# Designs tried in a protein design run: designed miniproteins, single chains, continued (4). Part 24

Each design is a single chain, and the fold is of that chain. pLDDT is the mean over its residues in the fold that is shown.

## One batch from the design tools (miniprotein)

Design m12808
Fold by ESMFold2-Fast:
Structure m12808 (fold): chain A 61 residues (1-61)
Amino acid sequence: MELPELSSEQTARAVGAILRVLADNPNPSAKELFEALVEAGISEEEARTLVENLTGKPVEV
């Protein structure tokens, strides 16, 4: 499976956001990870794809 094409800066922000969520909640939902990524400056579409690829869980409303 392929990860979305992220710049090194976007990748650093995404990883940082995920690690921050995990530090606060070791079992975060896909929604929590998605919201953290969007707040870190990742687009909604890329954040959804990234969460699905990294967690194996779909981001659903």
Scores: mean pLDDT 71

Design m12809
Fold by ESMFold2-Fast:
Structure m12809 (fold): chain A 82 residues (1-82)
Amino acid sequence: AKLVITMKDGKVAEIEVEEGMTVGQFLMKLHKETGLDPVKALLALEEKGLKATDVITKENLPLIVEALKTLPEVEKAEIEYL
């Protein structure tokens, strides 16, 4: 699965979720691609019960998308199943 995050400034990050990838690893890739503050993003994810050390799964992907959509810098977040 791939997460597609569109920022309000027009930047788009397409991040492939690799097996065993943690929430923290994902947020660092998102930061590298978009400049999004990983600490601010992590706080939004923690409100949904996710930790930086949690492994990303197909079951928690929707929660990650919903949390990212709450951030003022994010225009949209989507899951692409390949």
Scores: mean pLDDT 83

Design m12810
Fold by ESMFold2-Fast:
Structure m12810 (fold): chain A 80 residues (1-80)
Amino acid sequence: MKLTDEQLNQLQSLIGQGIIQLRQNGDLELAKKVEELFDKIQAETDMEKIQKLAREIIELLKSSSDPRVRQLGEEAEKIL
């Protein structure tokens, strides 16, 4: 199913918030992995590839020790 522009914007916002929280927590290795995948989403035009990259980011966010970061991942998963 194709994401709407609004859904894609919401997804990108949640991912961006996750990166900010990971950096504030000092979890720089996880933040870097999420940022690298997020940069790939920004450059990608194929919706199937965007969704695949987003799922990889969601799993990384859900692997965080911070429940706030995990919640952002769960909210992003609901958009997909």
Scores: mean pLDDT 84

Design m12811
Fold by ESMFold2-Fast:
Formats: structure tokens, C-alpha cells, sequence
Structure m12811 (fold): chain A 102 residues (1-102)
């Protein structure tokens, strides 16, 4: 069974995955305004995850943060491929902060 803090971290990781999927769908439709807003929400969710992981054992925190770093890298590459430089920049900044927390 997960601790309450592990459950919150797991829920935030799931939300980040969902937001990344929504960003990819917005990009595929050329909806750059929606992609940008979703990326800003994802960046805020990643900041919350970084704070929650400070309460977790180091190995568990690392697993959650590594998973999110991978999700952010995939989303950033999708934004770059779509020519959405602003969405890519927001995702790259979020990725940098997650990697600094590792």
C-alpha cells in the first residue's frame, strides 16, 4: 500500500501523463493556444510534484521524477516537431527543473 504522500505523487504523475497526452492531441490539431495553456498547467503540476517528492524516500522520489522527466522530454520533442517553439520552451524549462530535483 502507498503512503498518502506516495499516493499524491502517483496521482500527480498520472495527471502529468494525461496533460502530456492532451498537449500532443492539441499539437496534432494545430491548436497552439491550447497546447501552450496545457504546458503551463503541466509545468505547475511538475513543480507541485517536486515539492511532494521532498517528503518521500530518495529512491521513490527519483523513480517518480525520472518518469516525469521522460514524459516531459517526449512532449517537448512533439512540440518541437510541430514547430510550436513557445510550448517547447515551457516544457524544456519544466524538464530542466525536474532534472535539477533529481
Amino acid sequence: PLSPDEQEAADLVRRIGDLAGDIRRALSKGDHERARRLAEELARTAERLIEVTKKLPEDVAKQFLESVANTLEVARRAAEAAGDEETARILDEALRRVREAL
Scores: mean pLDDT 90

Design m12812
Fold by ESMFold2-Fast:
Order: structure tokens, then C-alpha cells, then sequence
Structure m12812 (fold): chain A 56 residues (1-56)
């Protein structure tokens, strides 16, 4: 899925030492851990990842 591809790119940026990418991973993890991830939350996360990948 597109979401899985975006998350893979995000993880690659974080592994390369990008602190913004690490912050997005942490936020996504916390939202998932809370069990309240909505389609709107996923869309917002995807948009944030796309913006981060585009400027990396």
C-alpha cells in the first residue's frame, strides 16, 4: 500500500539520522499505541511523511 511505502521511506530517513523523520516515527507509534488511529490520522501522517520525503 502507499502508506507502507511512505513508512518505509520515513524509516530510511530516520536510520540516516534525520531527527524530523524520527519525530514522525515516534508520533505515529504513539497514535497506534493509543488504539485511536482513524483514517483522518493516517491521511495526516501520510501528508507529513510526503512533505518530509520531498524536502530530504
Amino acid sequence: SEHAELVAKLRALAAAGDPEAQAVITRRHNLAKNGTLTPEDLAAIDAEIRALVARA
Scores: mean pLDDT 78

Design m12813
Fold by ESMFold2-Fast:
Structure m12813 (fold): chain A 100 residues (1-100)
Amino acid sequence: KLLEEALEEVKKALEYAEKALKGDLKKALEKAAEELRKAAELLEKTGTPKAGSIAGLAELAAELAEKALKSTEEEAKELAKKILEGVKRILEALEELLAE
């Protein structure tokens, strides 16, 4: 199912967001953005309003990660913290939607 595939991509994005704060900041953020973009596309394909709302959050998190790639290391670290919190919220919202 599209929601289950989107959940897998968000879980991968979470792992990369955590890795960004522990070491290879830029490479991990690049991978987090890729997985968030994939999750957003899968969620949009469901055609449901709740999934579309979560897709919007995933797109915003991906844009933030892309901005971090163009930023100074200090700014990128602060953005990485916000991305991590955003991905955790997206994961929670997706798990709630799947429980319905």
Scores: mean pLDDT 85

Design m12814
Fold by ESMFold2-Fast:
Structure m12814 (fold): chain A 91 residues (1-91)
Amino acid sequence: SKSQQLEALELLLKAVMAILRGDFEKAEELLKKAKEIIDSQPNPDPQIVDQYKELEKLLEEAKKDPNSKEVILRAIGLALRLIGLKLDLEL
């Protein structure tokens, strides 16, 4: 549902913010919650699924090198894309 897609996007946005703060445990918890919502949908939005997968990869990269500027810049880019997807769903 649209409501579930919005909830998943909100959880992914919170996970990005957790990565930017260096709170990787919270980012993992938020990603798990987002995945549960995505997996519960009969036809998950491919764009939301793609953003989830990119964020999961980014989290693993951030854990290996928490001081990576490239990882931080990619996290910011993902946050902007997630905000765009959320606005498209609300409008």
Scores: mean pLDDT 85

Design m12815
Fold by ESMFold2-Fast:
Structure m12815 (fold): chain A 102 residues (1-102)
Amino acid sequence: MSVEATLFIVADGKLVGYVDLVIDGDELHVTELHIKPEFRGKGYGSAALRTVIEMARKLGLRRVRLRVPASNTAAIRTYERLGFEVVGRTADGQLVMELRLP
């Protein structure tokens, strides 16, 4: 069963951003993570991803995957700090990153 969802990130009653998700089998795919420009650099993206990872654990999923442009070194470093590892590259210059769950 495939499930699609959008999670809205709200802080102090303000819309900060959103995360688009696809659950396919035992995997959760983050298909988009958007933080409004005025809220960037404040840790909201990391907080949103930690929430997604906890959701995946509670659902008994085995991994979380995402794609990121290879040029986006700041995002790659953030994902690595959260435990994501590079598992592949796409022909269009994106990295495929994966976090394995227990």
Scores: mean pLDDT 84

Design m12816
Fold by ESMFold2-Fast:
Structure m12816 (fold): chain A 97 residues (1-97)
Amino acid sequence: GADVLRRLLGEETVREIVEKAQPLLDAGKLDEAIDVARKLMMERLGVTEEQLRELLQKAARDIAGITGEVDIRTVLLSAFVEYLGAARVQAAARAQR
């Protein structure tokens, strides 16, 4: 999860993305938090969403041997859980339903 993002962006950038997403998660806006994080990743790397997916797939293969499709949402959710805790992420998902 978060190791894939750290490989691509570095720990400082991943932490900044999570910190910027945290207020949206606390407001129960999980999808908006993911969209903001995705846009920040694209801006920091200077890539399109498709190119970002390709970079995530390469990093996942290098770190975890994952040869299948890597979902940006799943990678970001994993990072949010690692940095903020599962309960906070689950509360945001529940509030959005």
Scores: mean pLDDT 79

Design m12817
Fold by ESMFold2-Fast:
Structure m12817 (fold): chain A 84 residues (1-84)
Amino acid sequence: SLEEELRRQQERDEAQRELGRRLAAASLDEVRQQAQRAAQNTDQTALMSGALTIGYHDASRTDSERARRLAQAHRLLAAQAAAS
């Protein structure tokens, strides 16, 4: 059971990292639209929040402007989720 739990955790972590990379490469408008859609569902909000955090950390080393925009999208996601 522990091994299966670790595999499921790794699958979730990989999904978040993959989404984070896609968000880091996406346009600001695309990120905003995805954040607004994700805010309508608790599971999607959690996934998007994790992905934006990963994307921010990756971008912060090479592109400070992109990192700031991802941080703004994360704040937008949090605000939209709180309003729902």
Scores: mean pLDDT 76

Design m12818
Fold by ESMFold2-Fast:
Structure m12818 (fold): chain A 95 residues (1-95)
Amino acid sequence: MEELEKALKKIQEMEEKLKKETEADIDDPSKREELKLKLAEAQLEAIELLLDYMSEEELRDALARLEKIIEELKENKELVERAEKLIEKIKEKLE
């Protein structure tokens, strides 16, 4: 499916961003927070696209990632609400 191809691409982009963030000596806290937001958005998109194709192990990993997004970006109501919606969908699949 075309959706799987897009999801794989988003996962690759997410991994690249994570690697770049860990390698980058970022002195500016605002730039660091901006990168965290972009990474969280990419992770949310990847989970949304792959949700129906994930194994139970992948769904549990996604839950852990979404919980971290909520904890780190709790002031961003839009991302928190989006993550909470995904957590509910994943929990329904794991029931």
Scores: mean pLDDT 73

Design m12819
Fold by ESMFold2-Fast:
Structure m12819 (fold): chain A 72 residues (1-72)
Amino acid sequence: MFEKEEKIPLSEVRKKAEEIAEKKNVPLSEVLKKLEELISKTEVEEVDGVKMLSSEDAKKILKEIEEFAESK
């Protein structure tokens, strides 16, 4: 759960997407492909060499990933 975080590392979003794939028994490759599609449409900020997303964008991406996984 993202609490009071204005920026979320892309690595954290990817990790949560992988956890959703495992929970919903969806191939990791399918979930990662959907994640890359969503990230390509999202503004990514680099802070000290770490790629970061806004908390709102991270939540939106993870919701889309969860809905995608549930539809499989």
Scores: mean pLDDT 77

Design m12820
Fold by ESMFold2-Fast:
Structure m12820 (fold): chain A 79 residues (1-79)
Amino acid sequence: MTPEEIIAERVKELIEKGKSKEEIVNETRKLMSELSKKYPGVFFGDLLLSMKDGARLAGVKFKNGGGRLINVDNIESLP
């Protein structure tokens, strides 16, 4: 299982369980940070999480590879 698959599965699980958008964002960031330490050469491309309401995680890059804000459709985009 790739790190991006782990993240995609976690986001889908959190959304399905009705977790708050803030909790989903924070959990996803924490997981990405932990995975980036274990897989320092990995970059996460666009993750299309086709779920109800068209949730999508697009273009993620870790701190060690440069930062980009998490943007998930139907979860408030960060500034």
Scores: mean pLDDT 51

Design m12821
Fold by ESMFold2-Fast:
Structure m12821 (fold): chain A 105 residues (1-105)
Amino acid sequence: VAAANALLNAGKAAFDAGQYDSAISNYTSAIAINPNNADAYLNLGIATFALNPANTATAISYFNKAIAIDPNNALAYLSLAIIYNAIGNAANSAAYLDKANAILD
C-alpha cells in the first residue's frame, strides 16, 4: 500500500535524524494502514528501544509481532539478541543470535 510505504519512509528518515518519537509515530500510522507489515513492527521496536533503552518489554513485543508475520526476519532475531544481552540474559541472547544466523546461512 503506497500510503503505508510513504509513512515507513518518513519514519526511517526521522530515525536517521535521531527523531525517535517522530519515527514511532510514523511507523504506528503505517501499521494502522497495513497491520501485516513485519518491517514496520521491526522498525517500531528498534525506534522504541532507541528512544528509551529501559522500555525492553514493549520493544520485545514489537519484534515478536514482526517474527509472527515473517518468521524469516533475521533482523528481528538479531534485535531480540541485542535486547536480551543488554538486560543480562545471555542464554536468550545466544538462542536468538543462533536463529538469526540460521536464517542468514
Scores: mean pLDDT 84

Design m12822
Fold by ESMFold2-Fast:
Parts: sequence; structure tokens; C-alpha cells
Structure m12822 (fold): chain A 61 residues (1-61)
Amino acid sequence: DLKEWIRNEVASYGKTITDEAINLLLERVGDDEKKLHAVISGLAGLPEKTITTADVERVVG
């Protein structure tokens, strides 16, 4: 399950992500794990513990 992979990647940075943010990320980036990894790395650099849809919009447009 790609959504579980995204949650686990985010968790590896000590953060959490909302289900809405996961859905938006998949809609904007698609299912390319390399692109998803790059975007998640950018999101993990944000100061907040929880990644939201607003954070995804800031990083991917």
C-alpha cells in the first residue's frame, strides 16, 4: 500500500502526516516513489510535527 509507504517515510523523519495530505500528495505527485521521496524530504524540513494539506500545497503547488 503506497499510503502506508508514505506514512512510514514521514515517520522515519520523526513526523506524522494527515490522510488528507497523503491523498493530495498522490494527486499532485502521482505514484513515482523517487518523486514522492524528494517531496517528503522537503516536507520533513518544515518545523511542524504534523504535515498537512497546506504544507503539501506550499511544497508542490
Scores: mean pLDDT 83

Design m12823
Fold by ESMFold2-Fast:
Structure m12823 (fold): chain A 87 residues (1-87)
Amino acid sequence: SAAIEEIERLLEELIELVSDNPEAKEKLEELKRKLIEALRKGDTGTAQELFFEIAEVVQSVYDKLSEEEKKKAQELLSRIKEIIESL
């Protein structure tokens, strides 16, 4: 699915933004795998819950991001949410 591939790409960019924090990176990589699996199964409810967990991980390291990285993180999260809600 083009939508799932786009979500995966956006999550890869999000993980890169937090790569300086090993714990956040590891959690996002795990949540990415679970989210992609849920989307491939058509489980949009689980996908929305996993997206919320991804947003919480990003929020936990948000104060350590530059202003440019904060803006990029919000843009990536917003786009991922939009795609999931369109499914």
Scores: mean pLDDT 88

Design m12824
Fold by ESMFold2-Fast:
Structure m12824 (fold): chain A 88 residues (1-88)
Amino acid sequence: SSSEEYRKRILEEAKKMTEKEYEELKKEVEELYKRIMEVASEELKEALERMKEDLKRLEEMKDELLTKMGLLQALGELKKLEKYLEEK
């Protein structure tokens, strides 16, 4: 199944992630989030705010692996949105 394959890829990437890569991922997600929020519709802003709240909840759980996985998923979604907005 595509959803299981995606989950496995994210898990493997998160497990191999160095501390430097983790810090870079946090910065990339935050920068991309800010850029998209500047041009996003109200509906898209609401979805992005929910995503940021979900990431905060993962961080509060103190599970670094789950937080890394959540950030990788968020980066993927934000990159798709950036591409969509560039094509408009």
Scores: mean pLDDT 82

Design m12825
Fold by ESMFold2-Fast:
Structure m12825 (fold): chain A 67 residues (1-67)
Amino acid sequence: MTAEEVAKAIIEAGKKLGKEKMTPKEITAEARKLGQPAVGVAAAEAFRALGKEEMTPEEIAEYVLNG
């Protein structure tokens, strides 16, 4: 998957959850439901790198796109 495809999948997972902010476990569970575990891995790395417990889908996607 490209970074753009991962970022789009993160935004879609956020929309499905209907939450402003998500935890790593929430985004990983949605990625698993979508059959895209790579999306969950990328989101988990964003949380680890930024040291945050909750992030908006947009913040996670921004990290994935910008490295």
Scores: mean pLDDT 76

Design m12826
Fold by ESMFold2-Fast:
Structure m12826 (fold): chain A 58 residues (1-58)
Amino acid sequence: LVEEFEKFLIEKTGLSKEDARIVAGLVVFALENGKLDVVLDSLTEEERKAVREFIEKL
């Protein structure tokens, strides 16, 4: 899941592999702990759109 999300973020936003891994990990952690809104507030508009698109397909 995190690895697939990392690749998705790289393709959609052009983030580096390291940054995409951090974002993917934070989003997955936030989903498990009910804190997705807090993490989304820390992301750029493009990153938020990519994250929401990925979650929609889960």
Scores: mean pLDDT 77

Design m12827
Fold by ESMFold2-Fast:
Structure m12827 (fold): chain A 79 residues (1-79)
Amino acid sequence: SRAVAELLEKAAKEAERQGYFEVAKVLRDAAAIAKEDVEKAIGLLEAQAAMYESRGYFEQARFLRKVAEEARKILEEER
């Protein structure tokens, strides 16, 4: 989905603005995947969020979960 890919690219720029450079890289990787498979891209974001949370990086985890929820909303609207 182009709309999901654009959302993820915008979220990557916001993550960089906040200093979350590794989160921004994950979001750009997910944006490339979302062009072909949105569910796989969302799964990547949710898996990375769980990893960050398990390591005590709660702000990074919350950021990724919020973006995943926004991506899922776009996917549901495209149905």
Scores: mean pLDDT 85

Design m12828
Fold by ESMFold2-Fast:
Structure m12828 (fold): chain A 55 residues (1-55)
Amino acid sequence: SAALERAKEIARELLAQGKSGFDAFVEAMKEMQAEGIVLSMEEARELALFAMELD
């Protein structure tokens, strides 16, 4: 989904800044919520796995 791809890009940028996978996941979720975008439970899980694998 476009929302998940946006969240993955945010997480990737946070990881590049030296954030852990968990911190990148949490901060990406907060940024999406601040933008008024809600991820499904499956999309949130995929984002968490993506960020933690990429770390």
Scores: mean pLDDT 84

Design m12829
Fold by ESMFold2-Fast:
Structure m12829 (fold): chain A 80 residues (1-80)
Amino acid sequence: DFEKQLKEQMEKVKEWLKNSDLSDETKKAITEYVEKLVKALTELYKLYKEGAPQSEIQELAQKKAEELKPLAEKANELLE
């Protein structure tokens, strides 16, 4: 189950994050990014399972990628 695998990976990232020496600000930024990424991937997977047109899935994927870009950039900046 893809959704179950996404949740398991998210929990592993959260556990790693909790046990890391990263700042609270960095931990928050990574958590927000990962949670939003998992939500986006789950939404895309549901459309795929329901037989939505490839064009619709691609358009949503592009929109979600654009929404995630600033969160990914913030997390990367804090990790430098």
Scores: mean pLDDT 82

Design m12830
Fold by ESMFold2-Fast:
Structure m12830 (fold): chain A 73 residues (1-73)
Amino acid sequence: GFGYRITQAQKDAAAEKDPEKAAQIVGDTTRSLGRSLGASESDVQQLADTYRQTTLDLMNKRLKEKEEKEKKE
C-alpha cells in the first residue's frame, strides 16, 4: 500500500549522502504515488512537501553531527 512504498522511499533516501538528493527521492515518490491513488494536487503537494522537508532536516542534522565529530577528533 501507500505507506509501505513511502517507507521504502525513505529507506532508499537514507542510503544517499546528499540531503537534497535524499529529499528529492522521498518527495518525487510521494507525488507519484499520491497522484496514482487519485489524491488531490493540494494533498499531494502538502504530503510531498512534508516528507521532503522532514527528510532534508534529518539528513542535514546527521551531516552537521558528523562534521562536528570529525572536527573534534
Scores: mean pLDDT 72

Design m12831
Fold by ESMFold2-Fast:
Structure m12831 (fold): chain A 86 residues (1-86)
Amino acid sequence: MLKTEEFDMRPYMQFMMEAQVEDPELLQLVNETMLLLSRDDIPLEKRKELVRRFLEAMQTYVNGNPEKAKEELREIIEEAKELIAQ
């Protein structure tokens, strides 16, 4: 049975690779974020919040502010790690 969540991150990854292939730090932060958000250790409600913030960071990047987007991704990664790690 299909879940209510049907969001696919692959189009965002492809867009970033095509538009910003020279920004390896962004790709590294996105990969780290996706890896952390794929873990079952994060409570569902918090995971939804982090996914929303991730999408906002991607929008910030698309709007021409890569430095702010990277900062937001680092905050998401830190929060996700706090939820998973002891």
Scores: mean pLDDT 70

Design m12832
Fold by ESMFold2-Fast:
Structure m12832 (fold): chain A 90 residues (1-90)
Amino acid sequence: SHMEKLKELLERLRYLTALVISLSRLAGVYVPEFLEILEQYAEKKIDIEEAIERLEKIVKELEKKYPELKKEAEEKAKELIEEEKKIEEE
């Protein structure tokens, strides 16, 4: 259904957002494009699929520069998502 597809896209967006945050924190780098993508999505200037595509490009570039951080960043991203879900249930 359309709702199931939207749910999958929202979960993908949430994961990629958490992954960029985790990679940038572990690497100690600022990623200005990250905030620009989120702002454009919030302002409805880009759709969710475009936001996901742009975030995936950021993740690929960070993983290319810091391949040693990939596994730890994926673990930290999953922890952030679980923490957010617990807050939503309160």
Scores: mean pLDDT 85

Design m12833
Fold by ESMFold2-Fast:
Structure m12833 (fold): chain A 71 residues (1-71)
Amino acid sequence: RLRELGQRIRQLLLDSGVSESFAQTVAEMVERGDEVALALARAAVSIAKSSGLLSPEQYEEVMRLIDEAER
């Protein structure tokens, strides 16, 4: 379910060292599950990767979970 996917993404982001507010915002976007919210979640995660906050493996896993939320 979208809520479970959002919570998994939140935990992965927290484990990566991103802020609680950032992780919670991305999780809420995924839990919303609409096209705009998922696009914003993808953009936020891409910015975090570009800023060095996410490893390539963490980025790939989070994006995979967002892809699951799109369905």
Scores: mean pLDDT 80

Design m12834
Fold by ESMFold2-Fast:
Structure m12834 (fold): chain A 120 residues (1-120)
Amino acid sequence: TTTSTLTVTVKKTEDNKITVSASDANGNAVTVSAEELDETSVRVEATTADGLHLEAVIHDFKPGETVVISVTLDDAGRVTDFSVTRNGERAPDEFYLELHALAATPAGAAAQAAANARHA
């Protein structure tokens, strides 16, 4: 079974600006965007060249913080694992991240995971 990993890095600067970058371990191009929903919430979208679409909402996102989201996918493009770090540490239990991953398969597949609910 072949797996691939998509990594999205979101940073909030000291002057309250959002920067976002994304990388695919397979070397595919990734389109990434970030939208501020309110003063502490940011929506992030990433789309790979092979059609995987990832959406995440980061809550309680403060200036100076960095959030890294890593999503592991199987050969059908389904989410098999994910990890979230905030400032280099695992995501705190008191913060919620909503992840939606849509695989570009012939049948179409969508996966939703909360940051505090890990896939086994």
Scores: mean pLDDT 64

Design m12835
Fold by ESMFold2-Fast:
Order: sequence, then C-alpha cells, then structure tokens
Structure m12835 (fold): chain A 81 residues (1-81)
Amino acid sequence: SLAEEFARFLEALGNRSLTTKEGRAGTLASDLIKEYTEKGKPELAIEEAIKALEELGVNVTEEIKEEIERSVKALMEEKKK
C-alpha cells in the first residue's frame, strides 16, 4: 500500500528502523494524498501531506517532498485512465 511504501521510504531516509511515529506519519500522509487527489486538488494534497509529516515530528527533506510529488502525480495519472 502507499502507506507501507511511504513508511518504508521514511525509514530508508532517516533511520533503518520503523517506529510507530513513522508508520502513523506514512499512513496519515498517504490518506491525505489520496483524499485531496481524488478531490482534484493535487497541490493541496502535497501541502497537507507535508504539514501532517511535520506535525508528527518528521523532518521533511527535499527527498521526501519529491516522493510526495511523485505519489500525487502517479495518482493523478491513474485517475485519467
């Protein structure tokens, strides 16, 4: 799932151990990405996902932002099919 993939991505970037924090952050971010992308608001999906990660104490690096943007783009392309 996107939540598991995102949690794995956060683990790879920060510390090679999944924590409850990374799991929760990944799940919330993926849910927000899906919700706002389905509403046709991809820019808001990116902003809300970043905000949720920061509020949960995740350091949102440029690599994390790029992964969020790629996930939103992939979902927008899937919606067109």
Scores: mean pLDDT 72

Design m12836
Fold by ESMFold2-Fast:
Parts: structure tokens; C-alpha cells; sequence
Structure m12836 (fold): chain A 118 residues (1-118)
């Protein structure tokens, strides 16, 4: 859709600007730039990039960006779950299970329970 294409362009532009800051470990500056210029969190941009690499079969690059998402937001349960999937695909099953458990802990503590109708 046109909206999806615009979001993909936004995330790609945001990624190109934050990438040097992330590679330098300047995560607070990267988050500020992402929020101020693009209106999106650094963790969201990093998860989007990790997913793009994962869909291309580039597992080590996917791992790097999901790890960056977790560093940007240690409560990003989606990033923990996706990192677990990547680690499992890399054959690191025991390490993957730790990230799946961490995702579950975050979801149980910080996610809103499903609203019952009524």
C-alpha cells in the first residue's frame, strides 16, 4: 500500500541517519534523533532493520540489529522474541530459550492484559 511504502521509506531514511551513532554506541543521541526527526523510537527502527535482514537470510546482521533494539529499549519484548528466533536459526538453541523466557517475563509484567468485551 502507499502507507506501507511511505513507512518503509521513513524507516530506511531513519536507519541511515542513526546507523553511525548506533555503531559508535551513541544510543541516547540516536534515540533523540529518531524521535525528533522521524517520530519513531530507536528500538522500532532497529527491529525493522533486523526483520529486513532476517527475511533476506542474513542472520548475523539480523542478530546485530535485534541486539541494538534491546540496548535501545530493554523492555522491547518483540526484539527479545525475534532475537530468540534468529539464535535458534543459528543453532544456538540454549541461548534462544533464554531470550524467549525474557520476552515472556516482559510481556507478563509490562503488557496490558487482553481487554474482555463488555
Amino acid sequence: SAIQKELEQLFDEAFEEVKPLVEEGRLKEAEQLALDKYGVSLSTIMRYQGRKYYEQGKLEEAKYYYEAAIKANPRDAVAYRNLGIVLKDLGKTEEAEKYFEKAKEIEERYNVKPQELG
Scores: mean pLDDT 86

Design m12837
Fold by ESMFold2-Fast:
Structure m12837 (fold): chain A 87 residues (1-87)
Amino acid sequence: TEKETLERIAELLEKAAEKAEAGDREGAAKALVEALELAARANGTSAETIAAQKPKLFEKLKSLSDEELKKLAEEARKAAEELRKLV
């Protein structure tokens, strides 16, 4: 259901934030890419578009500075909190 999809996205965003806060860039990138893939599918983004963008997004996220990674963790936690209010 839509509720189950939103709950799963929130869980993945929380995981991404936890990994980012621990300095695990690869773990944070993996969790965030999974969250964004689920969100893109839920919004009707084509499978071809997701397949093309997913590797590029993963590499970009892995290359973030420590400051950018910290900001990403904060935004991911806020996004997860807002999604949980919707379910």
Scores: mean pLDDT 80

Design m12838
Fold by ESMFold2-Fast:
Structure m12838 (fold): chain A 62 residues (1-62)
Amino acid sequence: SNREKYAEAMAEAAKEMGLDGEKVRELYLEDPDISSSELAKALGVSQSTVNEMEEKAAEILE
C-alpha cells in the first residue's frame, strides 16, 4: 500500500541520516498516522531532523 511504501521510505531515509531506521519502521507499524512531532519525540531528535527525513523519503519515492 502507499502507506507501507511511505513507512519503508522513511525508515530508509532515517538509515541514510545515521538514525535508527528499524525504530522508524516499528513506529509506523504501530501508528501509520504518526505525526512528525510524535516521530521527533519517539526518536529523541529535533523537528528539523524529521523534516530532513521527510525530504529524503520523498526523493526515495520518486
Scores: mean pLDDT 84

Design m12839
Fold by ESMFold2-Fast:
Structure m12839 (fold): chain A 95 residues (1-95)
Amino acid sequence: FEREAILAEVAYTLILANKDMIAKSLKEQQGLSEEKVKKILEMHELIHEAYRAALEGDYKKAVELLKKALEIYKEVSDNQKGIERIQKEIKKVES
């Protein structure tokens, strides 16, 4: 039961990270590179699929997908504290 709550919070946190990047792109007046936009979209799809896997009870698959999304997040964001928080939550679910 606690595992489901933690996994949902991790997925939600990654979704919020994606939203923050979209907000930043608006401030840059579409200054994002094509590659960065593609990575943000890929991260969104991975988060969505991870959440679906978790709802189906496949926590191992959900964790693997969230780890892939986190790697993309590291490539497109310098928010070190956000990265560390997400890593910590993923490890709690995996254990």
Scores: mean pLDDT 69

Design m12840
Fold by ESMFold2-Fast:
Structure m12840 (fold): chain A 81 residues (1-81)
Amino acid sequence: MPSLAELIEEALALAESTRGKSPEEILEAAEAFVRRLVAAGVPREDIEKAVLAFLIRLAELGVPSSVIKEIAKAAKAIIDE
């Protein structure tokens, strides 16, 4: 089981890797990340913290709030499955 610190570092690295990508590619990467954490049995609270770190970093990188909201909605839907 990865630690919360490792999950946050992975989320930040994923956000950096999305530089210059389309909104659709960023959403796909975020959904794949969240689905992988759910499949690995990561606790909901830790997934939510990793997603929050990812969204904050996307905002710092200049990703539009509309895209960030869609990613947050998609992540919540996957976690609520």
Scores: mean pLDDT 85

Design m12841
Fold by ESMFold2-Fast:
Structure m12841 (fold): chain A 94 residues (1-94)
Amino acid sequence: SEEIEEKRKKAEELAEKFEEAVKSGDVEKLKEIAEEYYKLGLEFEKEKDYALAIQYYKAAVVAYRELIKLEPENEEYKKKLEEAEKKIKELLEK
């Protein structure tokens, strides 16, 4: 469907932006991408699409790990990573 095609295109664009931000070390962009992935996880969790919710929470975890590499003293990223990992664990137990 057109809706599914739009979601696929948006996911592809996010993945491309993530790779570019990682390559350039763009902290601000990586933070935006991590927050967007986490938000998508929450949105799909509310829709009870747990498979997609887990996928986006995993993407957020990867983005926060890249942020921690760039700013290892930033406790906010570690907390956000832990929150995303907790969501994945909870949903996998359903």
Scores: mean pLDDT 84

